# Ledger of designs, part 8: designed miniproteins, single chains, continued (5)

Each design is a single chain, and the fold is of that chain. pLDDT is the mean over its residues in the fold that is shown.

## One batch from the design tools (miniprotein)

Design m16245
Fold by ESMFold2-Fast:
Structure m16245 (fold): chain A 98 residues (1-98)
Amino acid sequence: SHMLRMVLVARHAPERREALYAVLQEVSAELDAQGIARTVKLLPSGLVVLETESEEQGQRAVARFAEALAAAGVASGPLLYAMPGKISQRVEVVHRYS
């Protein structure tokens, strides 16, 4: 398939689980409506699996999740993500914004 699959993991404290999941759901719906990324799987654990048509769309999706999580103050650490075709077919990138 021409669609690229990417995985994101958003870390959180247990008491923030429901708030984090709500943010992930809102961003997933926004990105799907904009045609940027389609959410294949979304778990309350903070795992998100996306499909995008390009690495550029994938990077836009990651940036939007990181922005929304930072604005909501619900993540307990960096947003981790992996994209196909980068360093052993994956690049783990950590976003650390105060």
Scores: mean pLDDT 74

Design m16246
Fold by ESMFold2-Fast:
Structure m16246 (fold): chain A 78 residues (1-78)
Amino acid sequence: AVPASEKTILLSGLHDLREEANKLGLEEAAKHLEEAMRHLRQGDVAAALEHLRKAREAAPELAPLIEELITRLQSAAA
């Protein structure tokens, strides 16, 4: 389970990255970021992490920011 405060911060960060991916024309990364947000809202941490990893692979230029969110989500879910 992810604490509500951490979930809010993570969803905000994912939203901002998805907006940036859309502005850069990174359609595959934006799609995976949207799926990660959807799964996180549903409490499916494993699926959210899988989509974050796919977003990182699709957009290496956003990788450091995506990796920060992956680390934060893993820590919050432990």
Scores: mean pLDDT 86

Design m16247
Fold by ESMFold2-Fast:
Structure m16247 (fold): chain A 69 residues (1-69)
Amino acid sequence: TVQQLQRQGRSYGAQLAVAQHLGDQEQAQESQQKIQQLLDQADSLGPDVRDQVQQAFQDGQRAAQQDLA
């Protein structure tokens, strides 16, 4: 469902933020690949779904960045 894709997007965003904070280039690349795959999957459902998942990813990344500051 769209809600499941949004939850995954938020999770991957948080994972990317943590990897970037720790300087873990390998984990950051892995997280970016997972995000790209998720966005491609969402885009197959519609551009509005892709936008919702992209927003969820950004929200997850920002929330984790705030917690890490």
Scores: mean pLDDT 83

Design m16248
Fold by ESMFold2-Fast:
Structure m16248 (fold): chain A 83 residues (1-83)
Amino acid sequence: SAEQLVVQTQMLIIAARSTIFVHERNKSVTKEQFKEEAEKELENVKAAIKEVQADPNVSQEDIDYLEKLYKEVVDYKKEALKA
């Protein structure tokens, strides 16, 4: 369902953000390894958002919300890589 697709996409965004948060705090891997893992998770999120955008039963409000969350996680990854 459209509702389930939105919820699942939101959960993917939360997972990506959590991965970045853990690496920011613990720094247990190299910067290059972190970048590769974060980019893979963000590619999965981007693909999910594309599916949400293609579903005519998903509201524009939900699409805008997910796109905003995605941008925030992309910006967070860039900040983590600078530190």
Scores: mean pLDDT 83

Design m16249
Fold by ESMFold2-Fast:
Structure m16249 (fold): chain A 93 residues (1-93)
Amino acid sequence: GPAIERGARGAYEGAYTAAVGSREGDAAKYAGGVVGAMGGGLSAALAGKKEGRGEEGARAGERGARRGAREGGEDEPGAQLAARAAEAAARGA
């Protein structure tokens, strides 16, 4: 539903921001992006649980973060860390 989609978008934006921060040497963007990706992944997973579709929500958050990492620069340490953090947060929900 819309809440899962909002969480997935948050995970995407966070992972993208972390990749950009890593590439630019901007520690605040890097850290903020990782935290944003985690929050987005968690939000998508929790929204899925509320709708009786916990697995769907978790997968949406994971896919969002992976796409954000890929589009932000998949080889950047920030991209890799943010995607991993979002996946861990979604699975932990």
Scores: mean pLDDT 82

Design m16250
Fold by ESMFold2-Fast:
Structure m16250 (fold): chain A 88 residues (1-88)
Amino acid sequence: YTEEAIKKLEEAIKLLKSTKNPALEPAIEYLEKAIEYAKKGDYDKALEYVNKAADILESLKDEIPEEVYLKIQEELNKAKTYLELAKE
């Protein structure tokens, strides 16, 4: 499940970078930290950073095309599910 979580986080980062919006850079940095902690087996820290990125996305939702926003949310929700499964 760790590899699946990392793949979903990487897909979310790719979508965030595709927006070319500099206000989303902190969200990208938080997801990169989430990947780092997931690779170390610290799934609680990984989930913390995913949630921090999600909070930034929610605050900037009106600045992102709806289809891109929904796809990022889908990838983040899948990543969170895989991280929770990796904890078990």
Scores: mean pLDDT 85

Design m16251
Fold by ESMFold2-Fast:
Structure m16251 (fold): chain A 85 residues (1-85)
Amino acid sequence: SIVEEAEKLKKELFEAIDNKDEKKAIEKLTQLGRLLRENPENLELIEIALEAMKYIIENGSPEMQALGKGAKKDLEELKKKLEEK
């Protein structure tokens, strides 16, 4: 399922962050972002992405943290919009 793919990407992203492999982290983040764009109303997928952003904000480089904060804000706004429908 797309949710299983997102969970796998989240796990691989966490491993890349822990290993300080920024290239791999950006690759996995890009893949997760593509999955979100293809499934924009999937609340479970948005929650997985929010967990990924939280991990980046807590454990990433300063550049990755800034990226994660912006993405988290956009995802929280999207989630709120979908829950209000």
Scores: mean pLDDT 86

Design m16252
Fold by ESMFold2-Fast:
Structure m16252 (fold): chain A 56 residues (1-56)
Amino acid sequence: SMAEQEAIAERFLASALPKASEIPADLLRALVTREGREAGLSDALIERVVATLLAA
């Protein structure tokens, strides 16, 4: 469901935010894309997570 997808994305953001500034943008995008797909996130939600982390 969309609610479950959003919850997964929020938990991912909470775990990734402390490390976001330490990782080059290209590598961060690749890692988030891989982990997000493995967690069952849609490509749209993965892109939102990446954009949020890169803006932090």
Scores: mean pLDDT 78

Design m16253
Fold by ESMFold2-Fast:
Structure m16253 (fold): chain A 79 residues (1-79)
Amino acid sequence: SPLSPEEELELGREELRRLLEELELYEELARAEELEARDPRRGLLALQLLVALALEGVAPAEREARLAEALARYEEHLK
């Protein structure tokens, strides 16, 4: 049976969480989970961005800076 859009989204989130765990990026995973508790969309944005930046070899401090910039852009789009 085909998955619902909500089920597909959750499986996507679980795969991204698993990738961060495999890369042993537990601080990044915790940051994404903190954001998800406030807004699931912010959590998903963080998971997607942090995985992408980690795979590109971006340093941890730069990843947080890029995440902060992305969250600011997301907030602006809500206005």
Scores: mean pLDDT 77

Design m16254
Fold by ESMFold2-Fast:
Structure m16254 (fold): chain A 79 residues (1-79)
Amino acid sequence: MVVDTVEKLASKEDAEEVRRLFDRLGDALGAGDRDAARRYVEELGEVLRKSLPKELADKLTKELEEETDRVMEIVAANA
């Protein structure tokens, strides 16, 4: 999990911020709020790039973007 990677490789503050943003992202996805979900993914990407080596941060950010888009498509299809 992204949170586990950040906890191992990043500061406690950055790990707590990632956890907070994941919680907010989950709430936005549950509400079908695409704009909020995109904002939280962008904020997560910024924290990851600050906290982790560039290649790992870019990979995890891409995976988060793809998974978020997938979840949003499922939510939209079932609305």
Scores: mean pLDDT 76

Design m16255
Fold by ESMFold2-Fast:
Structure m16255 (fold): chain A 79 residues (1-79)
Amino acid sequence: MEEEALDVLETAGVVATLKEQGKSYEEINEWLKKVLGREFTKEEIDELIRLADEASKVTTKEQYDRVLEEARRLIERIK
């Protein structure tokens, strides 16, 4: 579970980077299909971007645990 949460945080970071580089939701979805095996909605991609932003602000163990919990909840929803 924790390793899966870290994988989601890494995926979220890549998605946020692709969005900043001007990639469309369709182009981001092609990458996500290769990594996670399914298509994502615009709303799900926006949640990944939000999670990446939250993760970038982590400076304490408490903040880290909170972000990992959000990542685990996202995994449960996208399965």
Scores: mean pLDDT 76

Design m16256
Fold by ESMFold2-Fast:
Structure m16256 (fold): chain A 68 residues (1-68)
Amino acid sequence: SAAARAARIAELRARARALQDEIKAWVDAGADVPIEELIARSREVQRLVEEIARLEGSTEEFGPISEL
């Protein structure tokens, strides 16, 4: 359903934002974080963004639901 898709997009966007916020917090704090962990989180964000884009390909010209 459209409602289920909207909920899924919102969930994925929230998760991507949380991961981006974690990375930013580490960078801003000058934390010595292992490069492997940074790469893993960055790749997860990329996968989430790709999934969002795939789901949004089915939305109207009106734009992404989570931007409304």
Scores: mean pLDDT 74

Design m16257
Fold by ESMFold2-Fast:
Structure m16257 (fold): chain A 60 residues (1-60)
Amino acid sequence: MEELVKEIRELAARLSPETRQALMDALDVLLSHPNATEEDFQRLLDGARDAVAEEEARRA
């Protein structure tokens, strides 16, 4: 889980400020939620990867 959180933060740094804020807010919710699972973090990571790919494709 630590590695998933780290990768989410690294991907967030590559996003536009608005998308980054939304991702960081979602991450904070998961980190504060006692029932959050590794699968919840994996879904957030997958969403972050998709967002980065979409933004980078538009800039290329």
Scores: mean pLDDT 81

Design m16258
Fold by ESMFold2-Fast:
Structure m16258 (fold): chain A 80 residues (1-80)
Amino acid sequence: ELIPRILEAVRRGDVEEAVRLTRELLRTRPEEALALAVELAVQLLRAIVTGELTGEELEKAVEAIDAALRVIEEFLASQR
């Protein structure tokens, strides 16, 4: 449920919402951290390869994906 919402936020380039939902996922379902990271990587590659997002839209989507991945990285580091 949360992963699809996070993916929708990153596609819109909504950095704040992507970060908020990612933190919520890690708080409630931490076992899904790696699955979310994989889905974010797949969405980034898909957007680039298909040309679905270009220019400013692509830039904002990349910013949102990067921000969400940083939250996941910080979480995983804290578990080690």
Scores: mean pLDDT 80

Design m16259
Fold by ESMFold2-Fast:
Structure m16259 (fold): chain A 85 residues (1-85)
Amino acid sequence: MMEEKLEEIERLLEEARAAVDAGDFAAAAEHLRRAAELAREMGYEDEAKVLERAADTVATGDQFDAEIAAAFAAMAVEILKRIAE
């Protein structure tokens, strides 16, 4: 169900943001990649690409880049929520 996938994407974003705050960039990247896969399964390829790019950026291990990438991921999820409603 689309609603269940959206709830999982939101949870994964929260986990990714918490991981970035903790400096666990590997965990943050994994959460964002999983969120991207779910967005793609829902048919939202553009938002999935934003989430994948955010995951790649977070994986570089730079705190500043990771915080910016997390913000872009949050924007992509907000767009998904508006489209899925």
Scores: mean pLDDT 83

Design m16260
Fold by ESMFold2-Fast:
Structure m16260 (fold): chain A 94 residues (1-94)
Amino acid sequence: SAEEEKIRKELEELKKEIEELRKFVEEAKSAEDKEKARKEFYKKVEELSKKFIKLGEEIQKIKDEEIQKKLAEEAKKLEGEAQEVAAEGVKVLE
């Protein structure tokens, strides 16, 4: 369905953003301006969090229970990865 395709595209976009956050955290280890890096980090984490909330809402609108469960499982795995990257970033910047 068009809704399923939209969600799959959003999952792919989130996966890319998590990789970008991971790269940002790695680069932050050697950042000269730690305060600026911290501000950008929290902004990225907040935007990513908002996208996961929106994704969850869209997944709940899927009428096919099997497809809904599969998409929810993929979203949960990505959210876990995002949380691990965010935790690493906190250790680097705090």
Scores: mean pLDDT 86

Design m16261
Fold by ESMFold2-Fast:
Structure m16261 (fold): chain A 72 residues (1-72)
Amino acid sequence: ELEKLIEELKKSLEDSEQARLDAVGQANQAKLDKEIADRKAKSEKERIDNLKTEVESLQAELDALRQQLEAA
């Protein structure tokens, strides 16, 4: 009976240590994932800025065509 209690306590200690290691691993992975996401966000911002310029150019062309239609 005393041997069973020692075995149960040993397992609880092992489970707690494993949970601690898992938590540290998750925190380290989250840091790496953030660095990857930050780099991707920078690349996507450049793409967005280029698309905005293209949309503005096309909108100006559309507005010019619309004015020409109204003048006819």
Scores: mean pLDDT 85

Design m16262
Fold by ESMFold2-Fast:
Structure m16262 (fold): chain A 80 residues (1-80)
Amino acid sequence: MPSVEEVKKKLEEIKKEIEELIEQYRAGKISEQEWLERVQKLMDEMGKLAKMYPDDKEVQKLVEEALKLVQEAAKEMAAK
């Protein structure tokens, strides 16, 4: 079982990957389908990690921040 510190590090890495995917989509480097597939895999991994430490406020905050990034990007895509 990974430590809470390892989980936090992984969540920060996932958040960074989500930000990079959003930038690639905005730059026209990846399609909406490719973005959705890659983000879905990252969100699934993030959810699995967050369930290991449900009472850790920093872990839950990182998940909420990542979800908000995805929500804002999805809203931007829907408005186009």
Scores: mean pLDDT 82

Design m16263
Fold by ESMFold2-Fast:
Structure m16263 (fold): chain A 81 residues (1-81)
Amino acid sequence: MDRYRQLMQRMQQVIGSGVSNINSRDIVGMRRSIDQGRQIIRDMQDMIPTFDDDTRRIMQGRIDGMQDFIDSGQDKIQQME
Protein backbone atom coordinates (compact mmCIF):
# COMPACT_ATOMS: atom_id res chain seq x y z
CA MET A 1 0.00 0.00 0.00
CA ASP A 2 2.59 2.61 1.06
CA ARG A 3 4.89 1.67 -1.86
CA TYR A 4 2.00 2.22 -4.32
CA ARG A 5 1.19 5.66 -2.85
CA GLN A 6 4.89 6.60 -2.87
CA LEU A 7 5.19 5.59 -6.55
CA MET A 8 2.05 7.60 -7.43
CA GLN A 9 3.46 10.67 -5.67
CA ARG A 10 6.84 10.25 -7.40
CA MET A 11 5.11 9.85 -10.77
CA GLN A 12 3.17 13.11 -10.35
CA GLN A 13 6.28 15.01 -9.19
CA VAL A 14 8.41 13.67 -12.09
CA ILE A 15 5.72 14.63 -14.64
CA GLY A 16 5.35 18.11 -13.13
CA SER A 17 9.12 18.67 -13.04
CA GLY A 18 9.46 17.29 -16.58
CA VAL A 19 6.83 19.67 -17.95
CA SER A 20 8.56 22.58 -16.18
CA ASN A 21 11.95 21.52 -17.60
CA ILE A 22 10.48 21.25 -21.14
CA ASN A 23 8.96 24.74 -20.85
CA SER A 24 12.26 26.20 -19.56
CA ARG A 25 14.31 24.21 -22.16
CA ASP A 26 16.43 22.67 -19.37
CA ILE A 27 17.96 19.72 -21.26
CA VAL A 28 19.80 18.42 -18.17
CA GLY A 29 16.58 18.56 -16.13
CA MET A 30 14.64 16.86 -18.96
CA ARG A 31 17.17 13.99 -19.12
CA ARG A 32 16.93 13.60 -15.33
CA SER A 33 13.10 13.47 -15.54
CA ILE A 34 13.29 10.81 -18.28
CA ASP A 35 15.65 8.67 -16.17
CA GLN A 36 13.35 9.06 -13.15
CA GLY A 37 10.34 8.13 -15.30
CA ARG A 38 12.08 4.97 -16.51
CA GLN A 39 12.80 3.98 -12.89
CA ILE A 40 9.14 4.58 -11.97
CA ILE A 41 8.02 2.30 -14.84
CA ARG A 42 10.36 -0.45 -13.57
CA ASP A 43 9.03 -0.05 -10.01
CA MET A 44 5.40 -0.15 -11.25
CA GLN A 45 6.05 -3.27 -13.35
CA ASP A 46 7.57 -4.95 -10.27
CA MET A 47 4.29 -4.31 -8.39
CA ILE A 48 1.87 -5.59 -11.08
CA PRO A 49 1.88 -9.26 -9.86
CA THR A 50 0.77 -8.07 -6.37
CA PHE A 51 -2.51 -6.52 -7.64
CA ASP A 52 -5.93 -7.85 -8.63
CA ASP A 53 -6.90 -7.84 -12.32
CA ASP A 54 -8.76 -4.49 -12.20
CA THR A 55 -5.86 -2.75 -10.45
CA ARG A 56 -3.37 -4.32 -12.90
CA ARG A 57 -5.34 -2.81 -15.81
CA ILE A 58 -5.28 0.63 -14.14
CA MET A 59 -1.56 0.28 -13.39
CA GLN A 60 -0.82 -0.71 -17.00
CA GLY A 61 -2.60 2.49 -18.10
CA ARG A 62 -0.35 4.51 -15.77
CA ILE A 63 2.76 2.76 -17.14
CA ASP A 64 1.60 3.55 -20.69
CA GLY A 65 1.08 7.21 -19.69
CA MET A 66 4.56 7.41 -18.17
CA GLN A 67 6.03 5.84 -21.32
CA ASP A 68 4.24 8.49 -23.43
CA PHE A 69 5.71 11.17 -21.14
CA ILE A 70 9.23 9.74 -21.62
CA ASP A 71 8.77 9.55 -25.41
CA SER A 72 7.52 13.18 -25.51
CA GLY A 73 10.45 14.35 -23.39
CA GLN A 74 12.95 12.52 -25.60
CA ASP A 75 11.39 14.10 -28.72
CA LYS A 76 11.72 17.57 -27.14
CA ILE A 77 15.40 16.95 -26.35
CA GLN A 78 15.99 15.85 -29.97
CA GLN A 79 14.23 19.03 -31.21
CA MET A 80 16.48 21.20 -28.97
CA GLU A 81 19.75 19.44 -29.92
Scores: mean pLDDT 79

Design m16264
Fold by ESMFold2-Fast:
Formats: C-alpha cells, sequence, structure tokens
Structure m16264 (fold): chain A 73 residues (1-73)
C-alpha cells in the first residue's frame, strides 16, 4: 500500500541520515552513539508498523555496522 511505502521510506531515510552523520564524524564516539540510537528507533518503528522483513533486515545490518564502528573506537 502507499502508506506502507511511505513508512518504509521514513525508516530507511532515518537509517541513511544516521549513516551520513557517522560518515561526516567517523571518529566521534558521541555522534556514532546518537546515530546508533536513531537506527534502533527506526527498527522499533518498523517492527511496530509491521514493515516487510527485508526492510527490518536492512536496518539491523546498518545497526551492526554502527556497533562494529563504535567497538573500534
Amino acid sequence: SLMQTLMELIARGTATLAEIMVKNNPNNKEVIKQALKMVEDAIKFAKDNNLRPEVIEELEKTKKKLEDKLKEL
């Protein structure tokens, strides 16, 4: 549905913004933590709205990338 498409765009858009924040601040632990929180909130939003499993999987992969980056700092 159109509503599902819009919600998927919001969730994916939030994850993309989080990745951009980290790309612009790659050594800033505080920014990476904020970006990780944004992705976690996007995952919660996706699950609460029953978005497609593929969307949730993409968000979870982004979360893992940010967790791995945080571990390296």
Scores: mean pLDDT 89

Design m16265
Fold by ESMFold2-Fast:
Structure m16265 (fold): chain A 73 residues (1-73)
Amino acid sequence: ALPPELLEELIRLLSEEYPEAAKAVRELGPDATISQVMDEVIKELKEKKGLSESEATAVATGLVIRAIGELLD
């Protein structure tokens, strides 16, 4: 499971541009692994925003890095 602070920060960042992905991640619940969160974000970005696999993966990875960076502030 992800630290709750990391999960909430990731959801906060997603909510700004990718609200559908943010909702999908919330629906996974607090016991979701990082792999489950990444898979869900990539899926939602591909399905709702029409991003390619590589584009969705880059966005998802960048958001996780940003969330970690904000928590380590």
Scores: mean pLDDT 81

Design m16266
Fold by ESMFold2-Fast:
Structure m16266 (fold): chain A 75 residues (1-75)
Amino acid sequence: SPSQMDQIYQQVQQIYGNIVRQTSSLSDKDVSNQLMNQANQQVTSFRTAYQNNDISGMQSSYGNLVNIQNQVNQQ
């Protein structure tokens, strides 16, 4: 539904913002750049899924961003 799509969109915006803030504080810039590149690829994939009304694709991108945030937290 449009409401579900909007909720996932907001969740993706929030988690991406958290990843950006957390990676900026990492001392290892190579790790920071790698994690940011992965996050940016997931945001791009999410936008494609959103344009195609692909809810499963949107959820997959969100799940991948959660995994990336967990990797940032382990640094």
Scores: mean pLDDT 88

Design m16267
Fold by ESMFold2-Fast:
Structure m16267 (fold): chain A 99 residues (1-99)
Amino acid sequence: MGKELAEKAIEALKKGDLEKAIEYTVEAMKVVDEESETLLTNAIYGLITDAEAAIKLARKLEEAGFSIMARSVLQMGIEILKNVDPEGAKKLEEELAKL
């Protein structure tokens, strides 16, 4: 089950449907297994390259009870964006301070 949801998240990313990619990533986190871990990591990595998508993902992870993962998503996004999108990185830092 986790693998199918993670595959749907990656398919949504390929289509540019960030909202669906976020939804499937959060649902896959609820049923994560060894088969879905790599796919989930790829989905999270794809989402955190966009500041607004990273913020939405972190908020939905926090709402689902994955507070540690929500913080990790924002921290990883800051490291990726700080030299490519400094304004986006700043938005992630502000969101991290609220979590």
Scores: mean pLDDT 83

Design m16268
Fold by ESMFold2-Fast:
Structure m16268 (fold): chain A 60 residues (1-60)
Amino acid sequence: SKEEVNKRIHELVELMMDNNVPEEVMTQALQQVQQARDTLSDSQTIKLINEIIEQIKEMT
């Protein structure tokens, strides 16, 4: 759902901020999420966000 997508975006932003991810990388990740929202289903967008979250966790 749209609400679940928004919740996941907030979780992603918070995680990136907490892990001192560079602003350029954050911007690129958020642009990728925005493009997914425009072209993909909510469930596919959530899956993409979860993949990005996993990548950030592996880097820290």
Scores: mean pLDDT 80

Design m16269
Fold by ESMFold2-Fast:
Structure m16269 (fold): chain A 56 residues (1-56)
Amino acid sequence: MKSYVAQPGDTLEGIVKSLTDKPVSQLKIYIDGVLQENPDLGQFLGPGTVVSVEEL
């Protein structure tokens, strides 16, 4: 899996796009190790939140 630690002002979509070129439908997305089902991609993440992506 690829991971990124959120910085101030980061959105989930921006972080995911920085980690992979795959569409969200081909990914498993984790926030602080918790699998996300249909996440809000426009959400702002608190600084220090760990986002991980696994390509299907």
Scores: mean pLDDT 83

Design m16270
Fold by ESMFold2-Fast:
Structure m16270 (fold): chain A 90 residues (1-90)
Amino acid sequence: SLEEILKELIEELKRIIKEHPSVADVARQGLEEAEEALEAIKNNDDQKFIFHLLRLLYVLDQLIKAVTNPEDVARLKELRDKLREYLKSG
């Protein structure tokens, strides 16, 4: 589900913040957007959800360019692509 994808992304972003200080600021921006998107789903606020989802996708693209670990890049791309599918169907 969309909530499960956002929760998985939140845990991945928390891990990146802890383990990779060089990208922590961008990862924190992503975490804030993901948490706001998840809260918007809980409140059935579709407009707020789309707003934070678009900001999240932008931040994820910046984070993917900054991360040097191939496994982290692959995981972030996987989660980003799953989120993009929901944007196309809404």
Scores: mean pLDDT 86

Design m16271
Fold by ESMFold2-Fast:
Structure m16271 (fold): chain A 72 residues (1-72)
Amino acid sequence: DVYKEILEAWKKDFEEKIKKAKEDQLNAILEELKSTKEETLKELDEENQKLYKEMVEIAEEIIKKELEKLRS
C-alpha cells in the first residue's frame, strides 16, 4: 500500500528532524502548520488531501510530544 508506505516514511523522517529542533523552532513549525493547513488543502486533489490531513495530524502529535519533553 503506497499510501501507508508514504505516511510511515514521512513520519520517520519528520520525527528525526523534530528531535533536532529547538523549542522556539518547534512552536514556529506548529503555528505555521496550523495556519497553512486550509490553504494547502484547497490546492490538493482528493487523494492528496487525505494524505495531507493525516500528515498534519501526525506532525502535530510529534511536535506536541517533543515540546512536552523540552519544557521539562
Scores: mean pLDDT 76

Design m16272
Fold by ESMFold2-Fast:
Structure m16272 (fold): chain A 70 residues (1-70)
Amino acid sequence: SLLDALLAELERRLAEKETLTPAELAEIFRSVGVPEVVARAFEHDLSLVKETFSREEARAWVERAARSLG
């Protein structure tokens, strides 16, 4: 599923970092084939919330976005 692909890429990136920026979270969406216009909208929305996201916050946002796309 889209959610499973997003969560797998999220865990791979969090193996190297404790937090992710909006741009890094948007890149996860691009890596699994989400269209650029959708990934950019997601990046913009996240940038209005915080500059960096913890593992738990990043996971919650990815799950929320995946539900919106599916």
Scores: mean pLDDT 84

Design m16273
Fold by ESMFold2-Fast:
Structure m16273 (fold): chain A 118 residues (1-118)
Amino acid sequence: KERSEKIAELVLKATDEVIKLLNQARKLASNNPELVKALTDAINTAKQAKEEIEKLKDASPSVILATFLHYKRVLDEKIDKALELAKKDPNYKQISELLNKAREVLDKAVEEAEKLAR
């Protein structure tokens, strides 16, 4: 299924980028245990999303998209929590820029995946 493969590749690439951004944010927040934990939880969720989507390359476009949308919702909630915790961090500006970029990557991936799923 060419469309399923393209959607899977798109959302996997986005998930890898989100993992990179979250790891960069976590390094800046190394002195804040609550923020480090929140970012680690988000990274683990993104890794789970990657593993589940890799298994779905032969699934229908709608199943891949639905799975990605589920993980995007969970990731958005965890990123929101990390952003709130980051407000007290000396590196808040850099951390918030990375976390907002991660959200943009997820939003763009959903938009592009939805176009391919049609």
Scores: mean pLDDT 88

Design m16274
Fold by ESMFold2-Fast:
Structure m16274 (fold): chain A 63 residues (1-63)
Amino acid sequence: SGEKAAEAARRAAEEGDGAGAAASAHQWSLMGDKEGAEIAARWAEEAGDRAAARVAHQSALRA
């Protein structure tokens, strides 16, 4: 199920939607998938939304 979250985070980054990438990281964290959450966190950072990137990184730490 990791592929869909990674794809959603990638699309969010391409659209400049850091919040969407952060939401993906949170979903991954709830599933206990730290690696997937880190991927989504990277995409939030690439979208240029520093606040969303911080939230995504915190979600990854909880996974």
Scores: mean pLDDT 71

Design m16275
Fold by ESMFold2-Fast:
Structure m16275 (fold): chain A 85 residues (1-85)
Amino acid sequence: SEEERKKREKLFELAVKALDMVRKGTEGSYSGKVGNHVVSASVSGYKGNGWFDKDGTLTLSIPEVKGGDRIIDPAQYDAPPAPPP
């Protein structure tokens, strides 16, 4: 749907900013609202690299952080919220 497309566009926008911050080794967070959803991204100042796959998935590689490889998949944005405790 157009709403789902808009959510993915916003997530991609935030992912681009996260990748730029990772490449520069800067820290920060940013968020945006799309419909009834809040999309956010944060980076902890570690310098690394990343790329976008053809499917829009962002992979981040941050060598200094144990388990520093992170995948941001636009499809995960549509995941249902975790069940309440």
Scores: mean pLDDT 56

Design m16276
Fold by ESMFold2-Fast:
Structure m16276 (fold): chain A 90 residues (1-90)
Amino acid sequence: DRLDVLVEAKEPLAELLKELGLPSVLTRGEVLTAIGEYIIRKNLADPEDPTIVDLSDSLLGKMLGVDTWDGRDPSKIVDMIEAQSTVLAP
């Protein structure tokens, strides 16, 4: 997927971006980076195994519909970004 594509985030992704001080219009790559920063900021990664992310009770978990995510599989994050955003420029 093209990471330099401009997207407009929909709710609730736009709310997650706002918590990080980011605009709702940004590149797909910037959204991926923002999700990583959200995980770090909310301390969601397991300290013994950082590939395991606890999404229970988080906004990100509600958006993905899962309580736990394997950080080695980005497909759920990519699919969520596509579902929660509109492409503005290819």
Scores: mean pLDDT 75

Design m16277
Fold by ESMFold2-Fast:
Structure m16277 (fold): chain A 67 residues (1-67)
Amino acid sequence: DKEYQRRREELEKYIKEKGLPPKEQKLINLKFYGSYLVSKLLKEGDYEKAEEIEKKIQKQIDKLTKG
């Protein structure tokens, strides 16, 4: 929990320092959250749910990149 919050703060600082556009901010946040959620599910041994979430996140990324 504390480590996740620290990583989020570092990510927010990175976004601010780089001055990333809103679409790129959404993409980075989505990838960050998706990576965290999939990693958590894999640690719990829920491989099927991890694959479902990964595919769902990839579809959201595709929608954002293609408009």
Scores: mean pLDDT 79

Design m16278
Fold by ESMFold2-Fast:
Structure m16278 (fold): chain A 74 residues (1-74)
Amino acid sequence: SLDEVKEKMEEIREEAIEKMKTASKEEQERIFNEMMRRMLQLVDDYYRETGDEAAREELVAFLAELMEEMGKEA
């Protein structure tokens, strides 16, 4: 479901933040990029299964919110 995808995205973000706490600056960039790729894959997979454009738009907006919050925690 849409909520399950959002929960998964939040888990991915929390996992990335935790890894970044002990990572070098260069490693933080790699962790961030991997997180982005995983989240985009979830959005694409959900859209592929459902064809729901409104849900995809909501997931993209949610992804943007999660990214903005990460920038403020740095």
Scores: mean pLDDT 81

Design m16279
Fold by ESMFold2-Fast:
Structure m16279 (fold): chain A 90 residues (1-90)
Amino acid sequence: ALAALEAERERWLAELDAVYAKNAHLTGEGELWREAALRAIDLLVRARLEGTAQEELEREMERIERELTERLLEITDDEEARKRLEELLA
């Protein structure tokens, strides 16, 4: 139901905040991560307005995260940073 979707939003936002804090030392990568977080927030707001099913919302969120991580991996030459980004996909 809608209440369950709202609980998931809180969990995802907390997870995104933790990821951002973990990578705060990577300025360029941090900016791209914040862009993805804003896209995710926009998607959550739109889903609420349009009544999107939770499963569909979760798939779209995963897609945003995957696309961002792939973009970050493309611009990141540091092996340690790449490992951390790969962990986020696992």
Scores: mean pLDDT 68

Design m16280
Fold by ESMFold2-Fast:
Structure m16280 (fold): chain A 73 residues (1-73)
Amino acid sequence: DEELEKDAREFVLKAIEDKVDDKYIKEIEEKYGDKLPEFKEEAEKVARELASKVSGGMSGKILTKVQGVLNKL
């Protein structure tokens, strides 16, 4: 789903910038519902892709931030 992939990438980018708030979490939960596992899987994939392109310290920080907000879903 092209829209799910776009939303997952936006979610990861917002997570890296510490811009994921409870309202945004709720919007994602309401939009995806039964597709939340697929959304989480795509977001984790995007996070790993972005982490692979940065230095080791930033890589770990990206993965930690994204996993923290995914755990709120």
Scores: mean pLDDT 83

